# Designs tried in a protein design run: designed miniproteins, single chains, continued (2). Part 87

Each design is a single chain, and the fold is of that chain. pLDDT is the mean over its residues in the fold that is shown.

## One batch from the design tools (miniprotein)

Design m7025
Fold by ESMFold2-Fast:
Parts: C-alpha cells; structure tokens; sequence
Structure m7025 (fold): chain A 85 residues (1-85)
C-alpha cells in the first residue's frame, strides 16, 4: 500500500540529510519527465514537472526532512508510473 511504502521510505532515508533526500527526488522527477516525454504521456510529464518545481522550492526554502521525504515518495511514485508503461 502507499502508506506502507511511505513508512519504508522514512526508514530507508533515516541516515540521509534533507538535501540528499531532495537530490534523490530531483533525479527521480527528472527521469520521470524523460520517460513520460519519450512515451508522449503529456499528463504524466506535467505531473512530474510540477513535483520537480515543488522539490526545487523545498531546496530553496530549507524544507523539513519529513516534507522532503513526502516529495521523494511522490517523485518515486511518478517514476514507477513512467517506468511501468
């Protein structure tokens, strides 16, 4: 379930800094954009571009670690959707 996956994400990122978590989110969001673009999936591309903007703003505004983990989780879900076409 998405809740169990989010809990796992919190556990696996426990030793990472907020900046490292956001950097992982950026990689996943950018990869999702590339995959969505290659498939012509304009809806998924726009969703991935929106999460990318949110991650960039979180970096600029020194977000909490919990907010960074939530953004990483959302980026991971978009990446999974883009990859499992």
Amino acid sequence: SSQTELELMRQTTSDLSTDEILDLGLILARTAIQLATSRGDEKLKKEAEEILKQIEEARKNKSSKDDAIDLLFRASRLFQRAFNS
Scores: mean pLDDT 86

Design m7026
Fold by ESMFold2-Fast:
Structure m7026 (fold): chain A 66 residues (1-66)
Amino acid sequence: SEKEEIARQFARDLEEAIKYLEENPNEELRKEFVEHAKGLIKKLEPIAKDNPEFQEAKKKLEEFGK
């Protein structure tokens, strides 16, 4: 379904961005990324909450944003 595809793609993009920032530390980009990504997660949660990849990516962002 479209919602599953959106959830999967978002999870993939989020994980790739986290990996990039872990390998290439940049304080400003990290801060902007975390704030923006948290906003997107909140908006997507109603359609993506049952997707395991989305939930794992959300968890990784929460850990990364600490």
Scores: mean pLDDT 81

Design m7027
Fold by ESMFold2-Fast:
Structure m7027 (fold): chain A 65 residues (1-65)
Amino acid sequence: EEKKKKLLFSQFDRDGDGKITPEEFAELKRTLGLEDVSEEQLRELIKKALENMLPVADLRLLAQE
């Protein structure tokens, strides 16, 4: 579980800390056009993407729901 999360976080977190910073969350919201989505909602979308083995680019598909 954490292994897959770390792989996903590596896409955003260059440092490889395995965590997404608030600044990186803000950039994700802007990139995906999810300005109204809270950081908590975005974390849930990431969890769903990991469960479905979706790439980061497909997070926008989950967010549209």
Scores: mean pLDDT 58

Design m7028
Fold by ESMFold2-Fast:
Structure m7028 (fold): chain A 69 residues (1-69)
Amino acid sequence: MVTTSELTLSGEEAASLLRGMGASEEDVEAVAAAPEARVTLTLDSDARTLTVRIEPPGQPPVEKTVALQ
């Protein structure tokens, strides 16, 4: 089953999430510089993966997928 949720986080909150997921430091710093970011969370229960897509205003989107344990 795939579940998708959308929320808005501050750039610092979104950057902290990306850093925790092992994103590159360059992507983390770019997101942290934004005042806010749109975040899309996609949970795939069958594949046991979580995909996070972060879209800061005026910057390219950053996407990271992690395996759930």
Scores: mean pLDDT 79

Design m7029
Fold by ESMFold2-Fast:
Structure m7029 (fold): chain A 85 residues (1-85)
Amino acid sequence: MEEEILKNHTILEIAKEMVKEAIKLGLDWDKWIETLGKVSEELAEKFREAIENKDLEKIAEILVETLLKMAEKHKDEKMIEILKS
């Protein structure tokens, strides 16, 4: 559990740096919101609000949450495949 917490903290710090670089590069946030919406409309709304508020920490947190949700979906597919065999 503690190692998982430490890894989550490291991932969040990496995400924060990526967000800072993305802002400097002038990335199209509308495209990111659209992509997040395909995973979760709720996450896309939170992401848009975080961008409007220029809250780098919230933007990074939402990106990490999205990645975790995608990883969970991949685990479900793998479990279905195992059960099918």
Scores: mean pLDDT 67

Design m7030
Fold by ESMFold2-Fast:
Structure m7030 (fold): chain A 81 residues (1-81)
Amino acid sequence: VKPADPREVVELFASDPSLSLEQIRAIVLWMVREASKVESVEEVEKMVREMLEALRRLFPDEPAAIAATERELRAILEEHK
């Protein structure tokens, strides 16, 4: 029950009007960093893809912020190796 679908988690936070894109981005980065400590590289890469796909769908007019998030998530994946 505690592990949520990464896509659903992003959608849930995006539905909260009190959360900015910057705050949602910080939550996504934190979740991936925590997952990278306990999950396999394959599982973390899947989580990153699903979260980025959800962010692109929910914030299609924020390509620069999504690109910055992708760069930071890729850096976490490189650190995980």
Scores: mean pLDDT 76

Design m7031
Fold by ESMFold2-Fast:
Order: C-alpha cells, then structure tokens, then sequence
Structure m7031 (fold): chain A 80 residues (1-80)
C-alpha cells in the first residue's frame, strides 16, 4: 500500500534557509516510510525573497505546494 504524507511548513523571512527547510521536511517524510509526499509551504508574510525562492522550488518539485495564508490558524484548519 502506498503511504501519502501531507506536511505543512510555515516560512517567514527564511530566504537563505528555505531550500534546506523544504528538503528536510521531504526527507523526514520519506524516512518515515512515505511513498509520496505533499508539502504545503505556508508563507507568513515574508519580505526577504523567500516567496521567490519558494516559487522556484515549487517549479522544480511537483510535491511542493506553495500556499499563502494570512495565519497559521487558517493553515491548520485544513488539517483539522
């Protein structure tokens, strides 16, 4: 059976660390035995270029979904 893991990663002003944070979340899900991963990256109003880095990562990785949410509370509602 295939295990699909959906993860949420909040990002705020982490342009230089964004790729590393995304890669770490994907690696953790795969290490936990996930066959497929859907990563929802939530931007919390970054102003340092993190959004641009996230768009580039989303273009390179079909498992990455860029989500703009006004708050973490709204992002958590989708999983609750």
Amino acid sequence: MKKIVKSVLPIRNAAHATRQLVERELEEALAAGADEVELYVVDLGSTDGALEALRELAAENPHLRLVEAPSMEEALKKKA
Scores: mean pLDDT 69

Design m7032
Fold by ESMFold2-Fast:
Structure m7032 (fold): chain A 77 residues (1-77)
Amino acid sequence: SMEEEIRRKFEEVERLIQEARELYERGDYEGAIRKLEEVRRILEEVYRTSEDPFVREAARRGIEEVDAKIKELREKL
């Protein structure tokens, strides 16, 4: 179902964020950025395909947070 698909996408986002954090803690900023770019892609898809305004807002805020973190990490390169 659409709800199960959205839930799986948010679970994948959480996993990728955790992987990015582990890469960041090891000083692999390029690896962390790549994982965050994957997160951004998933959230963009959720934002475009979801009809639920609460899901769209969650995805939109997630994109803003990911974009800010990518910018921060790029400053360390």
Scores: mean pLDDT 88

Design m7033
Fold by ESMFold2-Fast:
Structure m7033 (fold): chain A 86 residues (1-86)
Amino acid sequence: ARNSPATIYYEKFKELRDENLELAKKSTNPEAKKLYEEAAKKAEEAIRLIEEAGINDMDGLEVKKKIEELYEEAEKLKAKGEEIEK
């Protein structure tokens, strides 16, 4: 089967969620921990949106824009958390 863009984003958000939850668990810095938890929350919101829309119905421009925004927000939160710990 062809991997649709929605399927690719769904897997990326699952990985992003799990990665940020693991970073939060390992972090001893409360500020960085909070940022990783917020990044995981953004990834979970995107996963839920994809599941509610259905993978085949994710071809709508508005849904694509929302998942792209959530991905960018989650990446920014993760990067900020990593910057605090370095």
Scores: mean pLDDT 76

Design m7034
Fold by ESMFold2-Fast:
Structure m7034 (fold): chain A 87 residues (1-87)
Amino acid sequence: MKLLPGQLALLEQAKAVLEQLENDPEGVSAQLKPGVLKVLKYDLDKLKADLQGDIDLLEQLAQDPEASEEKEIGAVLGILGRIEDLK
């Protein structure tokens, strides 16, 4: 599968967010708007796990010539939603 420039940029952004969540989860939490974690209905550990899964899936699909467009869209939307919730 061939990733578009926007998808490559999103993948790099997702990796940067994941690194921040792993290295300084309290710092990330302190920057979130009041109630964001409550609105998301889960903690930062689940967010890290979900984001890592979407990153791994998108990287795997990038190397698979038979990758389904549906799986690609699902991974991209998952990453976008989690990043939007953090800003």
Scores: mean pLDDT 66

Design m7035
Fold by ESMFold2-Fast:
Parts: sequence; C-alpha cells; structure tokens
Structure m7035 (fold): chain A 68 residues (1-68)
Amino acid sequence: MSPVEKFIERLLKKYGIKELSEEERQDLERFAKPLVEGTEDSKVIDLSELSPEMQKLVEERKKRLAEK
C-alpha cells in the first residue's frame, strides 16, 4: 500500500467517513499528496478538522478565488 493510500485510510477513520466514491477518493489523494510529500503547508481541504479561525480563512480564500 502506498504511503498516500495509508494516510487517506487514517484520515477517513479520523473523520468517521465510512466510504468514498472513486471521485471523492481521487480528490482526497490530491490534497493528501502535498501532506505526505511535504510540499505544502496547508491547503483548504479538511473543513471538519479546521478551527473557527481556519474556517474563516477558507471562506476568505473562496471569495478571492471566486473573484478571479
């Protein structure tokens, strides 16, 4: 099993996610890859685990992206 897949399994159990569609799993791989490889600090991915402060930052980023 690849490190990315192992990380995703842990993530799913942590959030209480029982199953994912193929598409959702691919999305998780997209964001998990930077974490496993250590290329990105933090990217908007994990809404459940975010604190209220981080949630605010996420919303701010969405606004910026929408304006783009």
Scores: mean pLDDT 55

Design m7036
Fold by ESMFold2-Fast:
Structure m7036 (fold): chain A 72 residues (1-72)
Amino acid sequence: LPPEIQRLRRRLARVELVLDYLKEGKFDEAKRIASQDPELKEIYENAKSKEDFIKQLEKRVEELRAEIARLE
């Protein structure tokens, strides 16, 4: 696979993992993973609430899926 698609797929997997933890109520695990990724950490720190954080991550998932589809 092209390096760009591999990068996007890895990023998508991480965003989805954080979303899964948030939806399961595992907020400490979600925060830990988000803190390890500069983009996700920024989204977390700028989120107004847990619900806002989830909404921003769902938007990011859709953006990443669209970008991957465009490159495939």
Scores: mean pLDDT 82

Design m7037
Fold by ESMFold2-Fast:
Structure m7037 (fold): chain A 58 residues (1-58)
Amino acid sequence: SDDEIIRALVELGVPLWIARMAVDALRQGATPEEVAENIKLITGIDPEKVLEAIRKHL
């Protein structure tokens, strides 16, 4: 669910507002890979960890 993805991203250190934007992007057809790279650019968090968290809860 969207809430599970948001929670997983926040537990990795992604700010809540970015986690919400990430879920919106996924629902609009962005790939998990695109979302992980964007989170890396904004926050510096490891895109592989973000990608794993998204894929686990899709």
Scores: mean pLDDT 86

Design m7038
Fold by ESMFold2-Fast:
Structure m7038 (fold): chain A 78 residues (1-78)
Amino acid sequence: SEEERRERIREVLEKAVDLLYQGKFMEARKLINDFAEEEGLSEEERERLYKALDTMRDLILQGKSKEEALKAGEEVLE
């Protein structure tokens, strides 16, 4: 369902934001790529996930909380 898909996306973004807070940007990017391949996402959907990752990273570098970064990442996908 669309709800179950949103939950899976939230889970991968939560894992990605944790990696970003650890300074593991390449691992976060690999996580997103592997998720996109597993879910069979289109090129456009994959690019939106990378944009979400970059948005989360920018907020983290600005000193925002993990919760604020995660919410902004989710909003990129809406």
Scores: mean pLDDT 84

Design m7039
Fold by ESMFold2-Fast:
Structure m7039 (fold): chain A 77 residues (1-77)
Amino acid sequence: ADKALVERWLDVIAEAARRLGMSEEDIEKVRQEALALYDAGESPERVIIRATKLAAEAAGVSNVELSDEIARVLNER
C-alpha cells in the first residue's frame, strides 16, 4: 500500500529530524506538505525525497547529515 509506505517513511524522517533538533511544529508542517504532494498524485519516492529535503532545510542540516540520521533510526528498527 503506497500510502502506508509514505507514512512509514515520514515517521522515520520525523524521528531523524527530531534527533537533529527540529520542533514538533516544523515536523508536522513537513509531514502535511508531503501528504499534500501524495494526495496531488506524486509518486511515493518523490514525496519521500521532497520530505527529506524539506526536513533538512528546516533543521538547518545538509541532506547528507539527515540521511545519515535516517540510517541510524532504521538500524534501530
Scores: mean pLDDT 84

Design m7040
Fold by ESMFold2-Fast:
Structure m7040 (fold): chain A 65 residues (1-65)
Amino acid sequence: SAEARAIAERARAGMEAAGVKVEVKVEGDEVTFKSLESGAVFTAPASDPEAIDLAAAGVLIAAQE
């Protein structure tokens, strides 16, 4: 959905601004965040903004010490 894509793009921009390189994909009802440095992958339902934020935080923590 357009909303899920907007949330994913915002999360990507925020992580990139924090120095973290991530790949974000929205497929159907699922949002996937992948750290380009560690290869860590976190997935969340596109319909659950809290789960999306949690997945994004997980990637950020995994990429940062």
Scores: mean pLDDT 74

Design m7041
Fold by ESMFold2-Fast:
Structure m7041 (fold): chain A 81 residues (1-81)
Amino acid sequence: SMEGASAGSAAGVAAAGATAMALLARRKGGDEALIERLLAASERAREAMRRTNEDPSLADETRRVLDEVGRVINEGEAALK
């Protein structure tokens, strides 16, 4: 449905963002623990996208997962300044 598709798209964007931050962190010689957290956040976002695509009623739960993933991305961005 439309609400599930919107949450799924947001999860896909979050997964890409987390991956991009992990690659940037690796390029800048960042902390390995930070890189692993960003990769884990990317995987959680991909799983949330997959679940919401199968069950659109999970859209609200997916948005909550995206809030957590967004925090990790923000931590990565702050650490790489």
Scores: mean pLDDT 79

Design m7042
Fold by ESMFold2-Fast:
Structure m7042 (fold): chain A 72 residues (1-72)
Amino acid sequence: EELLERIEEILSKYVPKEVAREIAQRTVDLLEAGASVAEVTKFAANELLKYTSVDEASQAAREVAALLREHR
């Protein structure tokens, strides 16, 4: 729940709130299924590219990766 909300906050700076929530939920689901931080950040970046620029998607993915490294 806490991690989901934090990912949503990061993504909502770059994409609409509804889209940010959906990408955040799928990211958390992948982490719970055993995906690595690298795999989920690549997934998030690819999904963000449907809605924003390469630079914004890359920036958002880096922020998500940093958050996930803090959570460990």
Scores: mean pLDDT 82

Design m7043
Fold by ESMFold2-Fast:
Structure m7043 (fold): chain A 100 residues (1-100)
Amino acid sequence: HMLTPEEMVREALREIAERLEKIYQELKENPDIPLDKVVQELEIMRKTAEELAKLGFPEVRELVKRLDEAIQAAKQSKDEFLKKLEETIKYVREVIEKLE
């Protein structure tokens, strides 16, 4: 049985949101976690989002941009990274709610 493109996007976004939320909690509990490992995980999620963007959802293209901004923030400041990560999590959850 084939999932609709909308159902595939919704499921993938839920997985991305859960992974980002886990990363955010781990960074809050263990401030000394190397950001390089976190950036690698975000780069994998960005590649997944890029594939989903091919299905034509503007919200997924926006997610790719937000993930890129978070990755760049990680190279500059941990505080900016945490802020961008929190904003990205909120955005993904809002998109999931709109897709029902």
Scores: mean pLDDT 82

Design m7044
Fold by ESMFold2-Fast:
Structure m7044 (fold): chain A 80 residues (1-80)
Amino acid sequence: AQERVEELEKRLREALERKDAEAVLEVLREALELARELGESESTLEAGERSIRLAELMLVEGLSEEELHKLFAEELEAKK
């Protein structure tokens, strides 16, 4: 289980480096499926589904590369 999480994190990083939006969404969907297999709470699964829908909407609605960078910067700042 942990090993699969690490593989998904690696694939997500690679997809982000390639700026491959479809690959990013694919990894996020696989992560949600893994969470279901691991018996994560219904609340956690709903949060995951919502995050994927928001990511899909942002990519379809043409969220700019600058806006994506700002979101990642905010997430990094929150970890300091």
Scores: mean pLDDT 65

Design m7045
Fold by ESMFold2-Fast:
Structure m7045 (fold): chain A 85 residues (1-85)
Amino acid sequence: SMEEIKKIMLVVGKGAEEILKLATDPQEIDAIQDLLFKVSEAKAKKMTPEEIINVVLEAIDELKRVASPEIQAVLDKTKEELKKI
């Protein structure tokens, strides 16, 4: 539903804002922008809320492989919030 998509976008937006504040490396900033682009693309393709959540979770796991521990903590919290939708 549109309400579920709105919840996903709010959770992702909050997580992205927090990790952007913590990011010091241009490569981390680029990876965060890539995550946001993938979410936007999934929405534009009219994917279901469940499919969008799966795209976001996969993108978060990829970002966690290169992220600092502080950013990883925010990403883990974002994953748990997405699972509640």
Scores: mean pLDDT 82

Design m7046
Fold by ESMFold2-Fast:
Structure m7046 (fold): chain A 62 residues (1-62)
Amino acid sequence: SPLDQLVELYLKHPELVDERLARAKEGLAWLKKNNAPADQIAFAQKVLETIEEAKKRADELA
């Protein structure tokens, strides 16, 4: 699954996590501030949640 691949990536490259989290949070904030379509906001939220879940699982396995 995409989540499992992301967990594996973050286990090998933990330095990528903070950068990707920051970008995902900034993107979501920008979409909300600019009243983007609800589907775009929902997709951005799902991306952020997936990164946060992948980080949590990688941290538990490290």
Scores: mean pLDDT 83

Design m7047
Fold by ESMFold2-Fast:
Structure m7047 (fold): chain A 57 residues (1-57)
Amino acid sequence: SEEAAREAALRERLRRTIAQGRKHRAEMGLSSLITDAQEEAAIDASLAAEREREAAK
């Protein structure tokens, strides 16, 4: 469905953004503050918020 396609695209975009941020911090000599579990939780929360926004229309 259109909604499933949008969620898949959003999940992939969020995953790439988090990965780029972690890479940038590592290149600057900084430690990442995000565990794999926290990363997945953040992505899931973003998808839930997107679903809620769509449902509110």
Scores: mean pLDDT 72

Design m7048
Fold by ESMFold2-Fast:
Structure m7048 (fold): chain A 78 residues (1-78)
Amino acid sequence: MDQIQQLIAQGQKLVQQGEQAEQQGNLVQAADLYEQAGDLFNQAAKLAYQAGQNELGDQLLQQGADAYSRSVELRQLA
């Protein structure tokens, strides 16, 4: 599997785990999981840009930003 695809899959799994923690009321745990997902999407974006996949890199950078925004929002609610 492409390293970029591996990082995307791991980030998506962390988003799903964050959504589940959020549904259970574990807002701090959910925030931590979304932050970790953001880190993985940013790593994948860097690799995508290095591979000349600029559109994919832009999409992944946005996914990372969305994950970080959700993490910050949940920390404000906790």
Scores: mean pLDDT 88

Design m7049
Fold by ESMFold2-Fast:
Structure m7049 (fold): chain A 100 residues (1-100)
Amino acid sequence: RVLSAAEREALRAEAVARARALADRFGLSPQQRENLVAAMVIMVDLAVRMHEAGTPREEILALVTALARELAEGLAPGDEAFRAEVVALAREVVDRIAAA
């Protein structure tokens, strides 16, 4: 199913808001916060395109969670709590896209 422009904008807006809140909770620098937000938008857009192309949810989830782990390691090396939260956010984004 192809998502509407409004559905895509809503998904991006929520991902941005949640990424900002997560960065603030973990005390990320302004640059790290901006990088987290930008990367989450890219992951939302990628997951939407894969979903619209008919990619199975399990494959989208595997790729997006792998990207989320690499992102978390790049932003806060060795912070397992931060990594778990970034991966959880990525999983929730994929679940919401699959439900649309």
Scores: mean pLDDT 86

Design m7050
Fold by ESMFold2-Fast:
Structure m7050 (fold): chain A 78 residues (1-78)
Amino acid sequence: DSVINQIRDRSIRHGSSPDNVDRIVQGVQRALQGQIDDAVRLFQQARDNGTSDITIRSSLTILSRVDPDRASQIRRRL
């Protein structure tokens, strides 16, 4: 399955709201497109709206399997 599907499923299992799941998924999509500022903003919005640090960290861990440099850039700014 795609990295996007893995991150979506994990966010749902961790109890994120549908809106926060969409923010996390969009953040990962922006990261994969090299849009790091947009990715950071979306992850920050998800956190501000109740997404746990565990959910954000696990999403970045999954992202790091395909793009460790972009995952690291986002993690440093969160």
Scores: mean pLDDT 85

Design m7051
Fold by ESMFold2-Fast:
Structure m7051 (fold): chain A 81 residues (1-81)
Amino acid sequence: SVEQKIAELRSRLPSLPPEVAAAAEDLIKLASQLPEDVAISVLEDLALALDQAPTFPEGSLARIQSLLRAAQGKLKILEQQ
């Protein structure tokens, strides 16, 4: 479920660099506003980005920022009908 994926991802945030954790939380909040199937896909992509954060935090942050932009675009389309 979306709720289970969000809980799992949030449990990982305290061990991450603050900037990565902040971007991840922003994406989690945005994903929660999307349809369930789309939200699950976004959260799975976030999980993969976070897997890279301990070894390559800059790359993880860049990927999360790209996911945020894509999710923002999807949400705008949904808000406009």
Scores: mean pLDDT 84

Design m7052
Fold by ESMFold2-Fast:
Structure m7052 (fold): chain A 76 residues (1-76)
Amino acid sequence: MEVQMKVNQAISEAWKLFQEGKVQEAIDLLKKAIEEAKDDKTSVANSLRALSLIYKKLGDDEKAAEYDAKAKEVAA
């Protein structure tokens, strides 16, 4: 429960950073959230989906597809 709340906050902060043009800070924050949430599959999957969407908005379709696939695998 506490891990999911912290990860949801990190995802929100990452999107805010991305909208401010702080792309690398947003990516690093999401990667940190994945490491901290490693025992919570739902939180890991949500963070991986957020990374996929950020890479898609950057035009990196290959990384977007990779992170989306990882999110689906973790959520299964």
Scores: mean pLDDT 80

Design m7053
Fold by ESMFold2-Fast:
Structure m7053 (fold): chain A 71 residues (1-71)
Amino acid sequence: MGKLSEKEAKELADKVGVLLALGREDEAVQLLVDAGFSREEAEKLVREVRELIEQGKGREAAELIVKRLKE
């Protein structure tokens, strides 16, 4: 798949964050895989993002997703 635009990366980051807040981790992983991540990369990113959310670092979690999607 091609590189995500900034708009697409932000929209995907928001959607992943919402899914993780709802406990829908498998759907969050699948969105990242569909965006061009390997399943292993997607699962690792979801774990890192969930840890940040659990620490109350929702801003840092969103920034991490956008950074990884734009690399």
Scores: mean pLDDT 77

Design m7054
Fold by ESMFold2-Fast:
Structure m7054 (fold): chain A 94 residues (1-94)
Amino acid sequence: MTAIDIVNLAYQNNLPVIVQSPSLPSSLNLSDVIGYFDSISTTADGRPIINIFLLSDNTWRDYLVPPGSSQMATLLYNGQNIPVFNLFQPLIPL
């Protein structure tokens, strides 16, 4: 799976693209795409978990989202509004 495949799936299914950028951009850069969103849940002690498909390792896994390290947004790509889950800090594997 490639970054463009993920953007197309996100647009068609209204699912967020996972991007990693130290600041929230106004438009989507394919180089910032790290994966595809499946779901958000919480640990037993209330910490947020995100289940994603990572492009780098081609695996579905649960990751702990550090507090204050993420933001939901809509970014423009080729005239389309793409939902994104932006990560300001790296995810922690569970």
Scores: mean pLDDT 77

Design m7055
Fold by ESMFold2-Fast:
Structure m7055 (fold): chain A 64 residues (1-64)
Amino acid sequence: MKELEERLRQRVLDAAKESGVWTEEEARYRFELELVRMKLIKEGKSQEEIDAEVARERARFEAE
């Protein structure tokens, strides 16, 4: 758990630094997508399955 939390946190920080233009809503959206990724990793999904599910969640957030 702690290892996955550290990796997730680092990814979110790296993405935020890279973009530099995120609104608060965009930052939250990105973080929520990473939470979905973390959940699927805990469930033992393959990388391909994780990417597919994250893509579906991204589409859902874009539709909102």
Scores: mean pLDDT 70

Design m7056
Fold by ESMFold2-Fast:
Structure m7056 (fold): chain A 84 residues (1-84)
Amino acid sequence: SPAPKVFAPPSARVGDAVTVTATTGGVTKTITLEVYKDGKLVAKKTQTGPTLQLTFVPKEPGTYTAVATDEDGNTGSASFKVLP
C-alpha cells in the first residue's frame, strides 16, 4: 500500500481556517494527521478512510508541518507558511 500523501495550502494567514488533506490513494485505512509548529502539536485528527481533512485556525505566523501516519506506520508530510 502507498504511504499517505499530505496536501497543504500554498499559503495561509493567522486567524483564517486552514484545511490540510491526507490521502492513501484510495485504500481504506486509519490515518492520523498531526500539525506541528516549532516542535509543538497544534492540531490532530484521526479518521478511517482513503482521505482525511483536518481544519484548524493558526494563532501564530511561521512554518507549520503536517505529518500523516497510517495504521501500518507509513508516514507522509508537508510544510506550509502562515503569514500574519
Scores: mean pLDDT 86

Design m7057
Fold by ESMFold2-Fast:
Structure m7057 (fold): chain A 63 residues (1-63)
Amino acid sequence: SMENERKTAETAIKFIDDVAKRNGLSNEKVAEILQQQADGARYNGDDVAAELLEKKAKEYRKK
């Protein structure tokens, strides 16, 4: 469901944010990881998840 896609994407974003903070990853590297996750979601037809991940990747690139 779209709701399950949204929750899955939000959980993935929180996990990636936590790992990035703990490991000192650059904003560009975090954006790259988020975009790769978005591409995978898009390929699987999880368009809601892909859109949320793409939006977060763009936010990281603007920091």
Scores: mean pLDDT 85

Design m7058
Fold by ESMFold2-Fast:
Structure m7058 (fold): chain A 86 residues (1-86)
Amino acid sequence: LIKKAYEIAKPEIYELLKEKFGEEAAELLMEAAEAYAAGDYERAEELGRRAEELLADAPPETIEATQEEIEKIGKEAVEKALKEAE
């Protein structure tokens, strides 16, 4: 279920991050999430730190709104994955 939900969510999250923070930050954030999911915590931390440097000038309100949108996409992806399991 989690793998299927991630496959559904990944394109939407990537496009959201790219729109809000640009392609480089989107790629770093997605790679960090994938490294974390794979158990490569050192790589996830390195990539996350680099993404944070790119986001240093981003307004806190934009970061917060983007996190809320990611949560919504994740919930919708889980619902879609559950429907496909039927």
Scores: mean pLDDT 76

Design m7059
Fold by ESMFold2-Fast:
Structure m7059 (fold): chain A 76 residues (1-76)
Amino acid sequence: SEEISKLLAELARALGVSPEEFTAKVIEAYEKTGSLVEAIRIVVEERLPGLSEEQRRRAEELLARLEEKLREAGLA
């Protein structure tokens, strides 16, 4: 989905990482969890403490939207 791809790119940007780095970390977490939503959540949560308050709020909002879109697509 183009919308899911855009949300992933925006989330990576809010976390201060490239989309490529973000994708690599999500794949690594997915290998351990077997769940795409849990993998994304883990990667985001690991990076939250290093972010500004505004970046944290933005990342949490984007994560919530992404989780909803993944559920709608049957990927959650």
Scores: mean pLDDT 83

Design m7060
Fold by ESMFold2-Fast:
Structure m7060 (fold): chain A 85 residues (1-85)
Amino acid sequence: MRKEIEELIKELVEKAKEQGADASLEQLLQELDSLKSEREQEMMKLALEAMLGKVSPEEVRERAEKLGLSKEETERLVKFVELAK
């Protein structure tokens, strides 16, 4: 889990740099280290995969429901997938 999230963070930071956006690898890794539960780590992984366009809207909804995310949080992640490409 943690290594997978770290790899997703690195990919997001590289993509952001290519687009001229400011994204801090250090800050994102610190956020990962601050997560105390497996559920929080799974939520971060889903958000990163959504931002990178690596999951479908349907997969986001299914995984968000299993994690107990609110409707508002789920729709925000779906929007990230749609905006990723």
Scores: mean pLDDT 76

